# Ledger of designs, part 36: designed miniproteins, single chains, continued (4)

Each design is a single chain, and the fold is of that chain. pLDDT is the mean over its residues in the fold that is shown.

## One batch from the design tools (miniprotein)

Design m13222
Fold by ESMFold2-Fast:
Structure m13222 (fold): chain A 95 residues (1-95)
Amino acid sequence: LTPEQRRLLIELSASVTLAHIQLYLGKEAGEVERAKESLLKHFTKVLEWLKDNPLVPEEVRRLVEKAIEALKNGDFETVEKILDELSALLDRLLA
């Protein structure tokens, strides 16, 4: 990985971690619908950012798109699994 690619992947990894925290806090507070709106906005911005950063692998874009669809369907278990897959992929790419 180039230093620029590594920086972009680290920033994305931080965004994924924040999404995990938001989902967890939403569940704990019983405010899953508010968490859904916040996460949908967040991932839509991530998807827009990915369009401007072609150096990020396509697998990342596909997982973000899957997360958006799962959120739209209220399938929070699938969202959690996708976030875990994103974290694992990013860890592998950064290794």
Scores: mean pLDDT 78

Design m13223
Fold by ESMFold2-Fast:
Structure m13223 (fold): chain A 117 residues (1-117)
Amino acid sequence: KPTEFQRVAAEVFELKLKLYNDENAPFEKIVAADVAMTLVLLARRTDVLSPEQREALYEIAKEVIERIDEDPLGALEFAYQKVEELAAQSTDPKERAVLERLAKLVKEYIEIVKKRR
């Protein structure tokens, strides 16, 4: 029986596969799906991230895939804001550094999407 985490990971992967096989898929939707997958994969970092932060990343990924169809850029901006909030709330320097790097990566994807529009 899949865990809720494995179910969301599978859902994100299926969405990515669908978008990558669709010649008419908007670039911003592909990028947002890639960010959601990155969040899900990073939520596996038990060596650095607390259970609380890992659960939060998983919930952000769920919200991104829910918003992606209507507003992929807004989904990316939501992910950026929420990851920045998690970094600010972290009391562990290593966890904070990982979350800050993730926020920076998401911000770079937002700028790439904006530049192509």
Scores: mean pLDDT 84

Design m13224
Fold by ESMFold2-Fast:
Structure m13224 (fold): chain A 73 residues (1-73)
Amino acid sequence: SPALEALRAAAAGDFEGALEHLVAAGENRDDAEYILRLAREGASEGEIQKLAKYLGVPLAGRAAATYVTRRRL
């Protein structure tokens, strides 16, 4: 599924692949890109989760951002 492929790409450090798979899963491109970019730029997991909830980012986008944060890409 596109959502699962997004999580795999994020875990592998493929930011662009994660974003394209989230969009293919039906997520909003601007919101998904913003959350993934903040995670890549060093925002904390707590900051990312609060912002993702505020923007209404679906579970797959939030999980992908968590993988990006933990890899410190």
Scores: mean pLDDT 79

Design m13225
Fold by ESMFold2-Fast:
Structure m13225 (fold): chain A 78 residues (1-78)
Amino acid sequence: MVEKIAKKIQENIKSEDEFVQEIGLALGLMAVSILILEKNYDEAEKLAQAVLEAAEEAGRKEIAEIAQELLEEVRKLK
């Protein structure tokens, strides 16, 4: 279930629609946090990287910074 949800969130965060992209990025950050709590660090790292790349491409600096922090935290937990 978690892996299927993460894949759908990754698809949404790459949307060109500003509203869908904003929701996708927010859900992406939430999903990364949930994956960390579940100790699914490999999927958390992949999703955090995808959110970071999408946020950087969209110019969402604050979201990119949060995604970068989560990515670094996941790497420390491995």
Scores: mean pLDDT 75

Design m13226
Fold by ESMFold2-Fast:
Structure m13226 (fold): chain A 79 residues (1-79)
Amino acid sequence: MQEILDSLSPENQKLVLELEEAIRKGDEEKAMELAKEFVRAMRPEAEAEGLVIEESDEEMAKKVVEKVKAALEVEEKLE
């Protein structure tokens, strides 16, 4: 089926890029808002695939921010 890893919708891809920029600037409040929007967009699709997510959107957003932060550190694109 469609690979969501690199073939995200343009809107979801844009959210990830904006989230990366917010994290690079140290704007954690902005990053959290963007991560929540991303989670809200992805949650219905995950549920449609039969996944049961008991965590709230805010808890999921925290994990997304942490994952993006770690990825940016590994890629050393932080300037």
Scores: mean pLDDT 69

Design m13227
Fold by ESMFold2-Fast:
Structure m13227 (fold): chain A 63 residues (1-63)
Amino acid sequence: AREELVAFLQRKAGMSRENAEAAVDALLASDPSSQRALLELLGKDSGLTPEEIAELERLLAAI
């Protein structure tokens, strides 16, 4: 699950492994409101589509 999230961010957001791991760890440590805000920020910063953000949310929910 965590590795799948890291791999997703590396493939879709063009993140390095270090940045992807830090982003996933921040999302997993956040409350639901903060997690939602971080997902919105990641989408804007990385140019993720709404569909890719929805997939990221599903991957997070599966953990």
Scores: mean pLDDT 77

Design m13228
Fold by ESMFold2-Fast:
Structure m13228 (fold): chain A 77 residues (1-77)
Amino acid sequence: SVEEKLIKYFSETLGLEREEIEEDLRKAKELGVSAEELAKALEAAEKAKKESEPGKLTEEMLEATKLNGEGAKKVQA
């Protein structure tokens, strides 16, 4: 499932507990951001990470996605 993939990724990348990530995803859904939208943003962030500096790309992408719950599909940076 998409949620399981996100939970595994963030758990390994951010060192968070599964429950913390699951709660985070639930909150994002209430803001209009689905797990599929987060997965698409993550995939775009991985591509940018390979070409850009390794750092907080994943964290910044996730925060931007949460802040913009009405249009998080636009990820061209």
Scores: mean pLDDT 63

Design m13229
Fold by ESMFold2-Fast:
Structure m13229 (fold): chain A 68 residues (1-68)
Amino acid sequence: MSREERLVQLAIGLFRWELKKNPNLSEEEVEKAIKSLAEWLRAEGLSEENIKRVVEEMRKLWEERKKE
């Protein structure tokens, strides 16, 4: 597994953990979490294309959770 793929998996895993830990998250709190993780990935040197992909995946996870 590449360093980039590990960073992607770690960010998504952290986001999934945040959703599980906090069942009453607001839309504002979710957007702040996504933004924070995206900024961290950028600081770690992840490409903008991969950051966009991770952000889109995190938003899909939030939409899925809202259906529960």
Scores: mean pLDDT 83

Design m13230
Fold by ESMFold2-Fast:
Structure m13230 (fold): chain A 61 residues (1-61)
Amino acid sequence: MKTYVATVYDAATGELVAKFESDEEPEVDTSSLPPGDYNLVTTEREDGKVVSTTVERVTVP
């Protein structure tokens, strides 16, 4: 079974600000985050093993 973990880090400090876990590709709602630049790291796992990791920069106005 595939699981997805999306972790949100402050782009300036590198601190973890939010974490989302889902059995489907996560849609991260950034509306609850303070304004700023963030690095969104999405990790795909299959049967408990990491199979892919993607990094995306997100800006909250």
Scores: mean pLDDT 75

Design m13231
Fold by ESMFold2-Fast:
Structure m13231 (fold): chain A 99 residues (1-99)
Amino acid sequence: GRKERLANAVVDLVRYGSEAVREAIKEAVAAVLSPDKAKKALEAIDGVENAKTQEERDKALREFRDTLLSLSDAEWDALRAALAARLPPEVAELLRRWV
């Protein structure tokens, strides 16, 4: 569904994006998600950045995706707005076309 496409797009931004893209995502999740969900998302992104093996990296990306899929519709709307405000303009436009 739409949520799975959005979650996959945001996961790909963490997987392949620049440091600036990852920082924007961390700022967005910290700003709009509940404390428990923000903590899980931030720990997962840190896990991707600090991974020493492919297995560790894939596990962190799965944990991040699972956290995103646990978001309510209202949390997803807030996260999309926060990402649009913080991502580089070209990345924000790409995400907006698929959301």
Scores: mean pLDDT 84

Design m13232
Fold by ESMFold2-Fast:
Structure m13232 (fold): chain A 100 residues (1-100)
Amino acid sequence: SMEEILEEVRKILDSAFALLDELLAAHPDRRATVAAAWRALVLREIEETFAKNPDPEVRRAIAEVVIEKLEEARARHADDPALVAAAEEVIRHVRELLER
């Protein structure tokens, strides 16, 4: 069901953000490198999720959840340009995937 898919997407995103926090804590002097690696991981997961869900309504609902979570993350890290840029790039890519 759509609710089951959206709950799975929320769990994947929460895990990705937890990983980001752990990597930033472990590598505070390498924020740009961590942001780039995290961005690459998140983009792969999003593309795979969209590939598995061809229904336009499901894709739109997934995009809404992903963008909302990324906007929240962007706000939390507003003082870090590398993380802001990473979040903005992922949001842009999600919007592009909706047009496919």
Scores: mean pLDDT 85

Design m13233
Fold by ESMFold2-Fast:
Structure m13233 (fold): chain A 62 residues (1-62)
Amino acid sequence: GEVELEGLPEDLARAVEALRGLTGAALLSGIAELRKMGAEVEVRGREITVRWGEGRAVVRLD
């Protein structure tokens, strides 16, 4: 998968990058963790968009 990161705190950026290697229940848990960290997470097909403050990330799953 592909990952774009812009303006996220290091902890959030690491959690977002970890999503690239996850599937099934582990992926859902990773998304839930991002939301608990205060990020807004939108899932559309194989694309995950993460927003936090003015920062954003996009993860494209394989």
Scores: mean pLDDT 80

Design m13234
Fold by ESMFold2-Fast:
Structure m13234 (fold): chain A 100 residues (1-100)
Amino acid sequence: MEEKARELAEKMTSDDPEVVREAVTELGKLLNDPTVDKVALLEIVGPAVLRAAHDPNFDVRVAGTLGLILIAITLNDLKDDPRAQEIRKRMAELAAELNA
């Protein structure tokens, strides 16, 4: 799983909106798989999705924003898991840095 998460994170850094959109689609499939460690996945992929959502290219930002919506739904579904709360905190800190 870590190798697949790293591959998705790398695709999220692409300047090609189609590559980012494909990565977001695959992220959505993994987040709907009950056998996937969603916390470990989001710890690796979350920062990359957040950066895509702040990309200067509009089409990349749209794809990244869809990814953030999927992440937000997943973190809400994890029912106060401390690791999920820590991911939310780290992503909020990164978002503040990207908006500075």
Scores: mean pLDDT 82

Design m13235
Fold by ESMFold2-Fast:
Structure m13235 (fold): chain A 67 residues (1-67)
Amino acid sequence: SLSKELARKLAGDIYRSFEAMREAIVKLEKENNKYDEKEDEELRKLIEESRERLAREAGVAPATIRR
């Protein structure tokens, strides 16, 4: 159905936005000597948890939501 296809596309767009945000944060922190590996690991974990939640709400397997 169209609604399910749109939900899947939206979930993918949101996930890719989180990934892009993380990459931008890491780049800025490294440029300013403020990079914290532990904080980056926690952010990565939150993004993967968000991927799982988005997949659940879209009714698809997490593996179908990727960059």
Scores: mean pLDDT 78

Design m13236
Fold by ESMFold2-Fast:
Structure m13236 (fold): chain A 111 residues (1-111)
Amino acid sequence: SELNLKFADELFKALDKDGDGKITFEEFVEGLKELNPSLSLDDIILLGQKLAQNPVIGGQLREKNYLDYKSLSDKEKIETLKILAEFFGIKVEGELLSEEQLEELKKKLGL
């Protein structure tokens, strides 16, 4: 659990270019492209759509036009990692990502 939360915080900080604690849709797209330049625009759009389907993440993006990642619970932070992992074809069978799954996700994200 601690490793999952540490990685979630590292990922959010990498996407938050301005350091203001807010990630806009534009920062998600640009940040992911910078972390992994091999991601196509279509891949990033599909990932953004999957994230927007999450009630908390999608709700904040619709209401505020940004994600306040510091407001997320530990469960919601981990759910973000699971959505990303599943998008990259990493099968998560439990509530948490294993160390191997986290390492694979880091590699896929270019972290």
Scores: mean pLDDT 80

Design m13237
Fold by ESMFold2-Fast:
Structure m13237 (fold): chain A 94 residues (1-94)
Amino acid sequence: DSIEEAKEKFLKEAEELAQEIYEKYKDVIGEEEAKKLAEETLKKAEDLLKKIENREYLIPEGNPGLSYLKALEEALKETKEFGEKEAKEKVEKI
């Protein structure tokens, strides 16, 4: 199922983004805080996926399949921007 495969790929890429944030910031903010930030980043991706599934977060539909894939791409971008912003705020408070 292509929709199921797209969701699995999205979650895998979100996990990779969370792990990247953990590795990048663990030596700066500490392992415990970096792990919490990674978990918050992954939760952001999961929340965005739920909004897409509920049609609460959707790119305008000229093509429903393309709109769904673009919504997942934008959700990954927003997840990355969220994680980096939260990380920078934690670094500045050190």
Scores: mean pLDDT 78

Design m13238
Fold by ESMFold2-Fast:
Structure m13238 (fold): chain A 100 residues (1-100)
Amino acid sequence: SEKEKEILELIKQAVEAIENKDYDRFFEIVRKLVEYAKEGDLLALTYILSLFSKLDKETQERVLKLVEEIDPELAEILRAAYNGDGKRYAELLKKFEEKS
């Protein structure tokens, strides 16, 4: 779909921004991905979680703050991942999938 192509392109751009240490561009792209996940897009959430797991702690904390401003419920999923709380992470992911 067109939406899927846009999400995949945003992910590519986010990775390039991190590699170039362009954090302003990175957070701008993450905001767009979070908006898609807020609308219930499971693909966007899956890629956000994949990107998040590869970030250093300082960048993860900045992403958590940004996501919390857009969607506090989505931020709880990322916070469970950040804290290594696998049980809560699985419960929150299932709840998200049921709404999508």
Scores: mean pLDDT 84

Design m13239
Fold by ESMFold2-Fast:
Structure m13239 (fold): chain A 61 residues (1-61)
Amino acid sequence: SPLEAERKALVDKINETAEKMKQAMDAGNKEEFLKLKKEYQELVDRYWEVDRAIEAARAAA
């Protein structure tokens, strides 16, 4: 389904952003870390919205 594809893409982006955050922290790049942290929070919020929509669609079937 389109929602399941979006959820998978969000998981991939969340994992990529987490790795970039770790690299920024290890490099001492606080500005990049804070930017990535904001992007990470937005991706996680979207993940939970999509996850709830998938569960609602399953309950309606």
Scores: mean pLDDT 86

Design m13240
Fold by ESMFold2-Fast:
Structure m13240 (fold): chain A 66 residues (1-66)
Amino acid sequence: VPDRVAERVREIAPELAGPVKAAVESGLYQGDRELAVRAARHVANVAGLSQETVDEIVRIVEEELA
């Protein structure tokens, strides 16, 4: 799952593929899918991306965790 998130994020924001993967892995390690999604959103937001790109990254994470 984290690897698939990284591959999909790399297509739209290559520099964030690793950070988003790490955020998802951290959330899943704690057994909290909501935390994984929130951590990924936080990483994308602090990177200064457009809201459209942030929303797309979050959508990718939510789809792969479903």
Scores: mean pLDDT 78

Design m13241
Fold by ESMFold2-Fast:
Structure m13241 (fold): chain A 55 residues (1-55)
Amino acid sequence: GAELEAVLAEIRRRAGPGGGAAIEGFVRQVADEYGEEAGLAAARTALESLRAAGL
């Protein structure tokens, strides 16, 4: 959904091309296996971790 794509865009911006792609792949796998809400939660947790690291 639009919210997941917005969070993934921010992750790509902060983590850079390699790191962003790896996190996106993980998040999409979580969404595929456990549903979009689980994927969105994983994406939000990853974004908080990047922000805490100063990225």
Scores: mean pLDDT 86

Design m13242
Fold by ESMFold2-Fast:
Structure m13242 (fold): chain A 60 residues (1-60)
Amino acid sequence: TDLTDKIKKLTDNKDTLTKDEALDVLEKLGYDKDEAKEILKNRPDTLTIDELVEIVEYLE
């Protein structure tokens, strides 16, 4: 819930993100650029907000 709201604020309430947008969100959440790239390495070019939330929850 809180994480979903935080990510939505970082994305201007978008439902889906490009990999570049997801990288920017992860960097704003405190992940290093290289870490963010590895996290997204095997993901499609478009991610849902829910998918990004699941990824971050798995890391935390």
Scores: mean pLDDT 78

Design m13243
Fold by ESMFold2-Fast:
Structure m13243 (fold): chain A 81 residues (1-81)
Amino acid sequence: SAGEVARRAAEEAGFTVLGVDVDGNTVTVLIRAGTLEEGKEAGEAVKKALEEAGYTVLSVDATVLGGSVSRVTVTLAEPVD
């Protein structure tokens, strides 16, 4: 699944994954990262892995939520389960 690909990509990139949610065409990954730079690195790893798995990635966004937690949101061209 897209969520499993995203989790594995973030973990293989060296990030601790706190959660993954898939809603329609959006994959959201919560990671232990306190900086926007770290969030962007995780986002690029997730994007690459999803594209290699055959998904079309429209956008990647990274947001620092606080408490050394960042959210990576990937928007796909088509809904996924």
Scores: mean pLDDT 84

Design m13244
Fold by ESMFold2-Fast:
Structure m13244 (fold): chain A 96 residues (1-96)
Amino acid sequence: MADKFLASLDTDGSGKPPYPLAPNAAEYRALLEEFGITEDTLNPVKLAFALTILGDRVPLTFEAQVNLVASLFDTDGDGTLDAEEVERLKKLLEKW
């Protein structure tokens, strides 16, 4: 699962961070944070709940769901995931 998730973020095929996020990533992060979902509290149940509520705003594509989750790991808010942010994301996905 983690490898497929990271491949979806690697839009230029470079295999290396930084991975640029979709333009809506900042909006997705804000919406998840309004539901009390942060990097530290994210789990599959909370994500499923958020996707149910956001259904009209988030396409049901794997790519859109990847950008939704990845938006929480963009800690510096620059619109890209650096190597450290990618490693934190990998650690979370390994628990799922």
Scores: mean pLDDT 70

Design m13245
Fold by ESMFold2-Fast:
Structure m13245 (fold): chain A 90 residues (1-90)
Amino acid sequence: MITEEEVRYLLKQSGPLPKADALLAALLMQNEELIREVAPYAKYLTFPLGPLALRLIAPKVSGELLEILRPHANGSTRLELDRLLEEKGV
């Protein structure tokens, strides 16, 4: 089980990868407050693993929570996010 302390530990680490991991962890926890805090790090979800990670977690996360990432996601990750939101009826 992922904890808020683990997410905050990732946010203290240097580099883009821990920030991307913190975002994915916040989504899996379905914690709206944490998701809003880490949503700007959606820009670090790069091809090919970024779109793949969103696809794998999408069944476990509401469309409303995924939509929080939309203004921060770029390129292939943004295209995958838009597709997943359409499938969820958002």
Scores: mean pLDDT 83

Design m13246
Fold by ESMFold2-Fast:
Structure m13246 (fold): chain A 90 residues (1-90)
Amino acid sequence: MTPLERLAQAVHRAADLAPEHRQELLRLLTGVIDAYRAGDADAVLRHAEELVRLIDEAARKSSPEKRSELERSRREIEESARELAAQLRA
């Protein structure tokens, strides 16, 4: 899977785990995709930071099992966004 595909899958998983944040998570995912297509590494990282913030908020309010899954999604988003930004800066 490409970094963008991994990021998208992690966001969709987080949206399933925290449906109250679904619309905002998907809006931010669209922002990452648009930024990546525009070649804007800084915008990719800004949208990813907002995704991480929302997932951290959801994790604080979640059961231990859901928290572990949300933390896994957070790590995948951080790693994938870093890889996307590195590709654009190369």
Scores: mean pLDDT 88

Design m13247
Fold by ESMFold2-Fast:
Structure m13247 (fold): chain A 81 residues (1-81)
Amino acid sequence: SMEEVRKRFEELAAELEEFYKNLGKLSPEEAIKKLEELRRRAEEVKELAEQVGDEKTARILENIIRHLEELIEEIKRKMAE
């Protein structure tokens, strides 16, 4: 349902905010693990949004997923230095 999409999106948004607040306290390995968990949750919410026809929320989640993937790759590059 549209309400289920909204609820899961708000929960994901809160987890993302908490993650960014604490990013400087995490090791690179811990940050990557948490980002991969957040990416998986974002993919699940996107799938739900697509199933109920919430195109706007699905597009926002697609952008979030791409950003999380870019951040994972950036952290991996910094670890290789």
Scores: mean pLDDT 86

Design m13248
Fold by ESMFold2-Fast:
Parts: C-alpha cells; structure tokens; sequence
Structure m13248 (fold): chain A 104 residues (1-104)
C-alpha cells in the first residue's frame, strides 16, 4: 500500500469505529441510515484513491463492501434488523482494514 492509501485507510478505520458506536445507539431508521451513508462516503474516498493509484484489487474489494452495506440496508425490515445486518458488515470491514494496515 502507498503511504497515501495507508493514511486514508487509517482515517476510514477511525470513522468506521465511531460509526459502529453511533449505529448501536441509533433510535430511528433515519439516524441509522445517516450513519451508513457516512461509512459509504468514507469507503468511496478510499476507493477513489485506490483507483487513482492503480490498486485495482483494493478498489474492487472496497466496492464489494459498499454493495454489501447497500444490500444490508435494503433487506432490513426493522431498525433492529438494520442495526444487526450493518453492524456485522462494519465489524468485517474493520477487521479487513486492520489486516491491510498490518500487511503495509
């Protein structure tokens, strides 16, 4: 990973950890969706930098996480289901970023 991608992944990691805590405390569907949108925006920033730097593998991996988050939201029938589905995806993304930073 380039130094710029390492720093962007660190920024994304901190935002995702904060998002996880905010999502656990979310009291409405609208509040939960706002948190998910902020996570997606952070992942998009990483994807755009990966594309600019020619890291196609990282770009495609990030797009897959964005797609999975979108599906988790679309399939949820209740706030509790939305929180459960998104929290599971957030935990996987956090672990994946931590692994990528460990390899850098």
Amino acid sequence: LSPKLVEKLKEALEKLKEAKERLEKAKSFEEAIEVVQEVVDSLVEVALLAEAEGDRELYEEILEFIDRLSRAVAEAKSLEELKKNVLEELEEIIRWIEEKLEEA
Scores: mean pLDDT 87

Design m13249
Fold by ESMFold2-Fast:
Structure m13249 (fold): chain A 87 residues (1-87)
Amino acid sequence: LSDEQIQKAEQMFQQKGGEAADLIEKNSPKPIPMGFIIDTIRGASMALAQGDEDGAIETIKTMLISLAGMSEEKAEEIAKKVVEILK
């Protein structure tokens, strides 16, 4: 990763991470520990900084399915909305 990509990921997380976390929390059928939400958003921000939008979506989707028990379709919908916030 370049310094520019790392800085971009950090800015995405700092400026929009809270809004992204709120969206996940409001749409989760089960409480997800905030640490997992934050780590997942950081991972998605890093993927986006590298231009890997599909990887960012998959990272969030996987967390929502495994920790929140969301269906694949609902998890993908929410993951796409989270990624759109982080852009």
Scores: mean pLDDT 84

Design m13250
Fold by ESMFold2-Fast:
Structure m13250 (fold): chain A 97 residues (1-97)
Amino acid sequence: SAEELAKLVVAAELSASEEVAAKLAGAAKVAVQSEKAGEKEKEKKEEALEEMNKIIEENKEAIEKGLEEMEEASKKSEKKGEELKEKAELMKALMEG
């Protein structure tokens, strides 16, 4: 879906060059907007999706790296969040008794 492609653009922004990220973001925005507009913008949506696929193929390695870094950052943030919460609870318990 266009929404899934928008997530790929966000991943690319984390690790790929700003130029690649900007190109993908532009094409993704057109695809998402055209999808929401329905049948009247079907051709425009298809052209935007084809442009995104071309950019993805030309920059596959950078995009794959971006996706890996996004997944790693997500897992790290979740673990860090839980660790900070556990440390806060432990500190609170020490202050109360």
Scores: mean pLDDT 59

Design m13251
Fold by ESMFold2-Fast:
Structure m13251 (fold): chain A 68 residues (1-68)
Amino acid sequence: KKKEIRELILKTVGYIIRMIGDLLDGDRDGAEASVEQAIKLLDQVSQLDPSLKDQATAMKERLRAAVA
């Protein structure tokens, strides 16, 4: 459980870094694709640890706003 959550968070960070790079390059489509993958991983984190649900929801909203 603890190791799985850590791995999911690391993958989520990887997609956030890719999103930032794509936005700096003007690639909105690439950034949106990275955000969708990050949101799916955050949903998995929330399912494994419900205590993180509120923080995951806040992060999903920030990611959606970044590519809107």
Scores: mean pLDDT 83

Design m13252
Fold by ESMFold2-Fast:
Structure m13252 (fold): chain A 110 residues (1-110)
Amino acid sequence: MFSAEEVEEALERALELLKHLLRESKAPNEERLIAELERIAEEARAEARRLVAEHGALTEEELLRLAVAFVRRVIELIRREGLDVPGTLLGRFVESLEEEIAAVEEELAA
């Protein structure tokens, strides 16, 4: 079982990693992309707080579904901006995330 604080800490760590990757990739619209990532993370935090308020704590399944939704939105943002170029740092990162999320979605569907 996961508390809202544990989920918020995990989301903050993920957000900082994503900000670092965007800065390292020297994206033309870096500050705007960071602002959109922060908005996506805030929406995920709000959903985690809602689930904890409704159910007392997040189950592993609820946490995984929240993580999948968050990561899918991040991938969509990177792809929309054309930053998922094959062979680049962000392109490899998106490919790795897609593989991991597909495995999690398969387990959740079973």
Scores: mean pLDDT 80

Design m13253
Fold by ESMFold2-Fast:
Structure m13253 (fold): chain A 88 residues (1-88)
Amino acid sequence: PSKEKLEKALELLRKELERAREESREVRRRSGKDGRYRGIQVFMDTLAKAIGKATGILTGSEEEQKKVEAQAQKQGDADLARWRALRS
């Protein structure tokens, strides 16, 4: 039951991440220079980390969890750095 609930939660988190990506793309098309775009990027990073952690629990693989978290952090950091440069 708990494992099935975690799998369902992962599916919902992945859907939410896709929604955030779509919203980020829409904001970027308009301007991308407001706090909303930055907030979406931070939220996406948080969701990606949560997905990585849950995946690690499901697979029992700490290495797999670390890989997913590292990839998400790298992408989030790059996006935020680019956004901050555009706002400066």
Scores: mean pLDDT 67

Design m13254
Fold by ESMFold2-Fast:
Structure m13254 (fold): chain A 80 residues (1-80)
Amino acid sequence: SKEEVLKLLEEVLKIVKADPNASPTQIQVVEDLVRFAKVATPEQQLAILDTLEQLVDRILSPENAAKVKKLIDEAKKLIE
């Protein structure tokens, strides 16, 4: 459901905000992507999730990047 996808994206944002490797500017980019996902079509949500997956490898610790990728994979499975 859209509600479960958005819940997973909010969890992604929590992990990003808690990671000391992420700058305020990088956190803002993730916040903007999560905000856009709330009004996006399923196809646009998949594109946002792909963008987040690529971005987290650059901005998070390896442990947090792995956690976020698992949440992204779960969100992708919920989208039609």
Scores: mean pLDDT 85

Design m13255
Fold by ESMFold2-Fast:
Structure m13255 (fold): chain A 94 residues (1-94)
Amino acid sequence: MDEEELEEAKERAKRDLRELLRRLGVDVSRFSDEDLDRAVEALYEAVRARAAGEPFEAILARLERLRAEEPDPGTRALLGLVIEILRARVAARE
């Protein structure tokens, strides 16, 4: 993927994430554009790892570590919500 395609994909993912959070009753205005960028980056890496054959449990463990090591409380909270959404999605797809 070239850089422009990656940026377009990230912008779409940020819009989709805002819409999903709004549907869950989360006030998206509490999160900065930088918080959403970091959350989308983590999701993108999780998707790539899954495509490379990593177990979902290993991907979740990596996201939990990234959340724990995140110094910004807003980004940390958003990563926590993303992890919960991914867990719910996996449970629903079984």
Scores: mean pLDDT 72

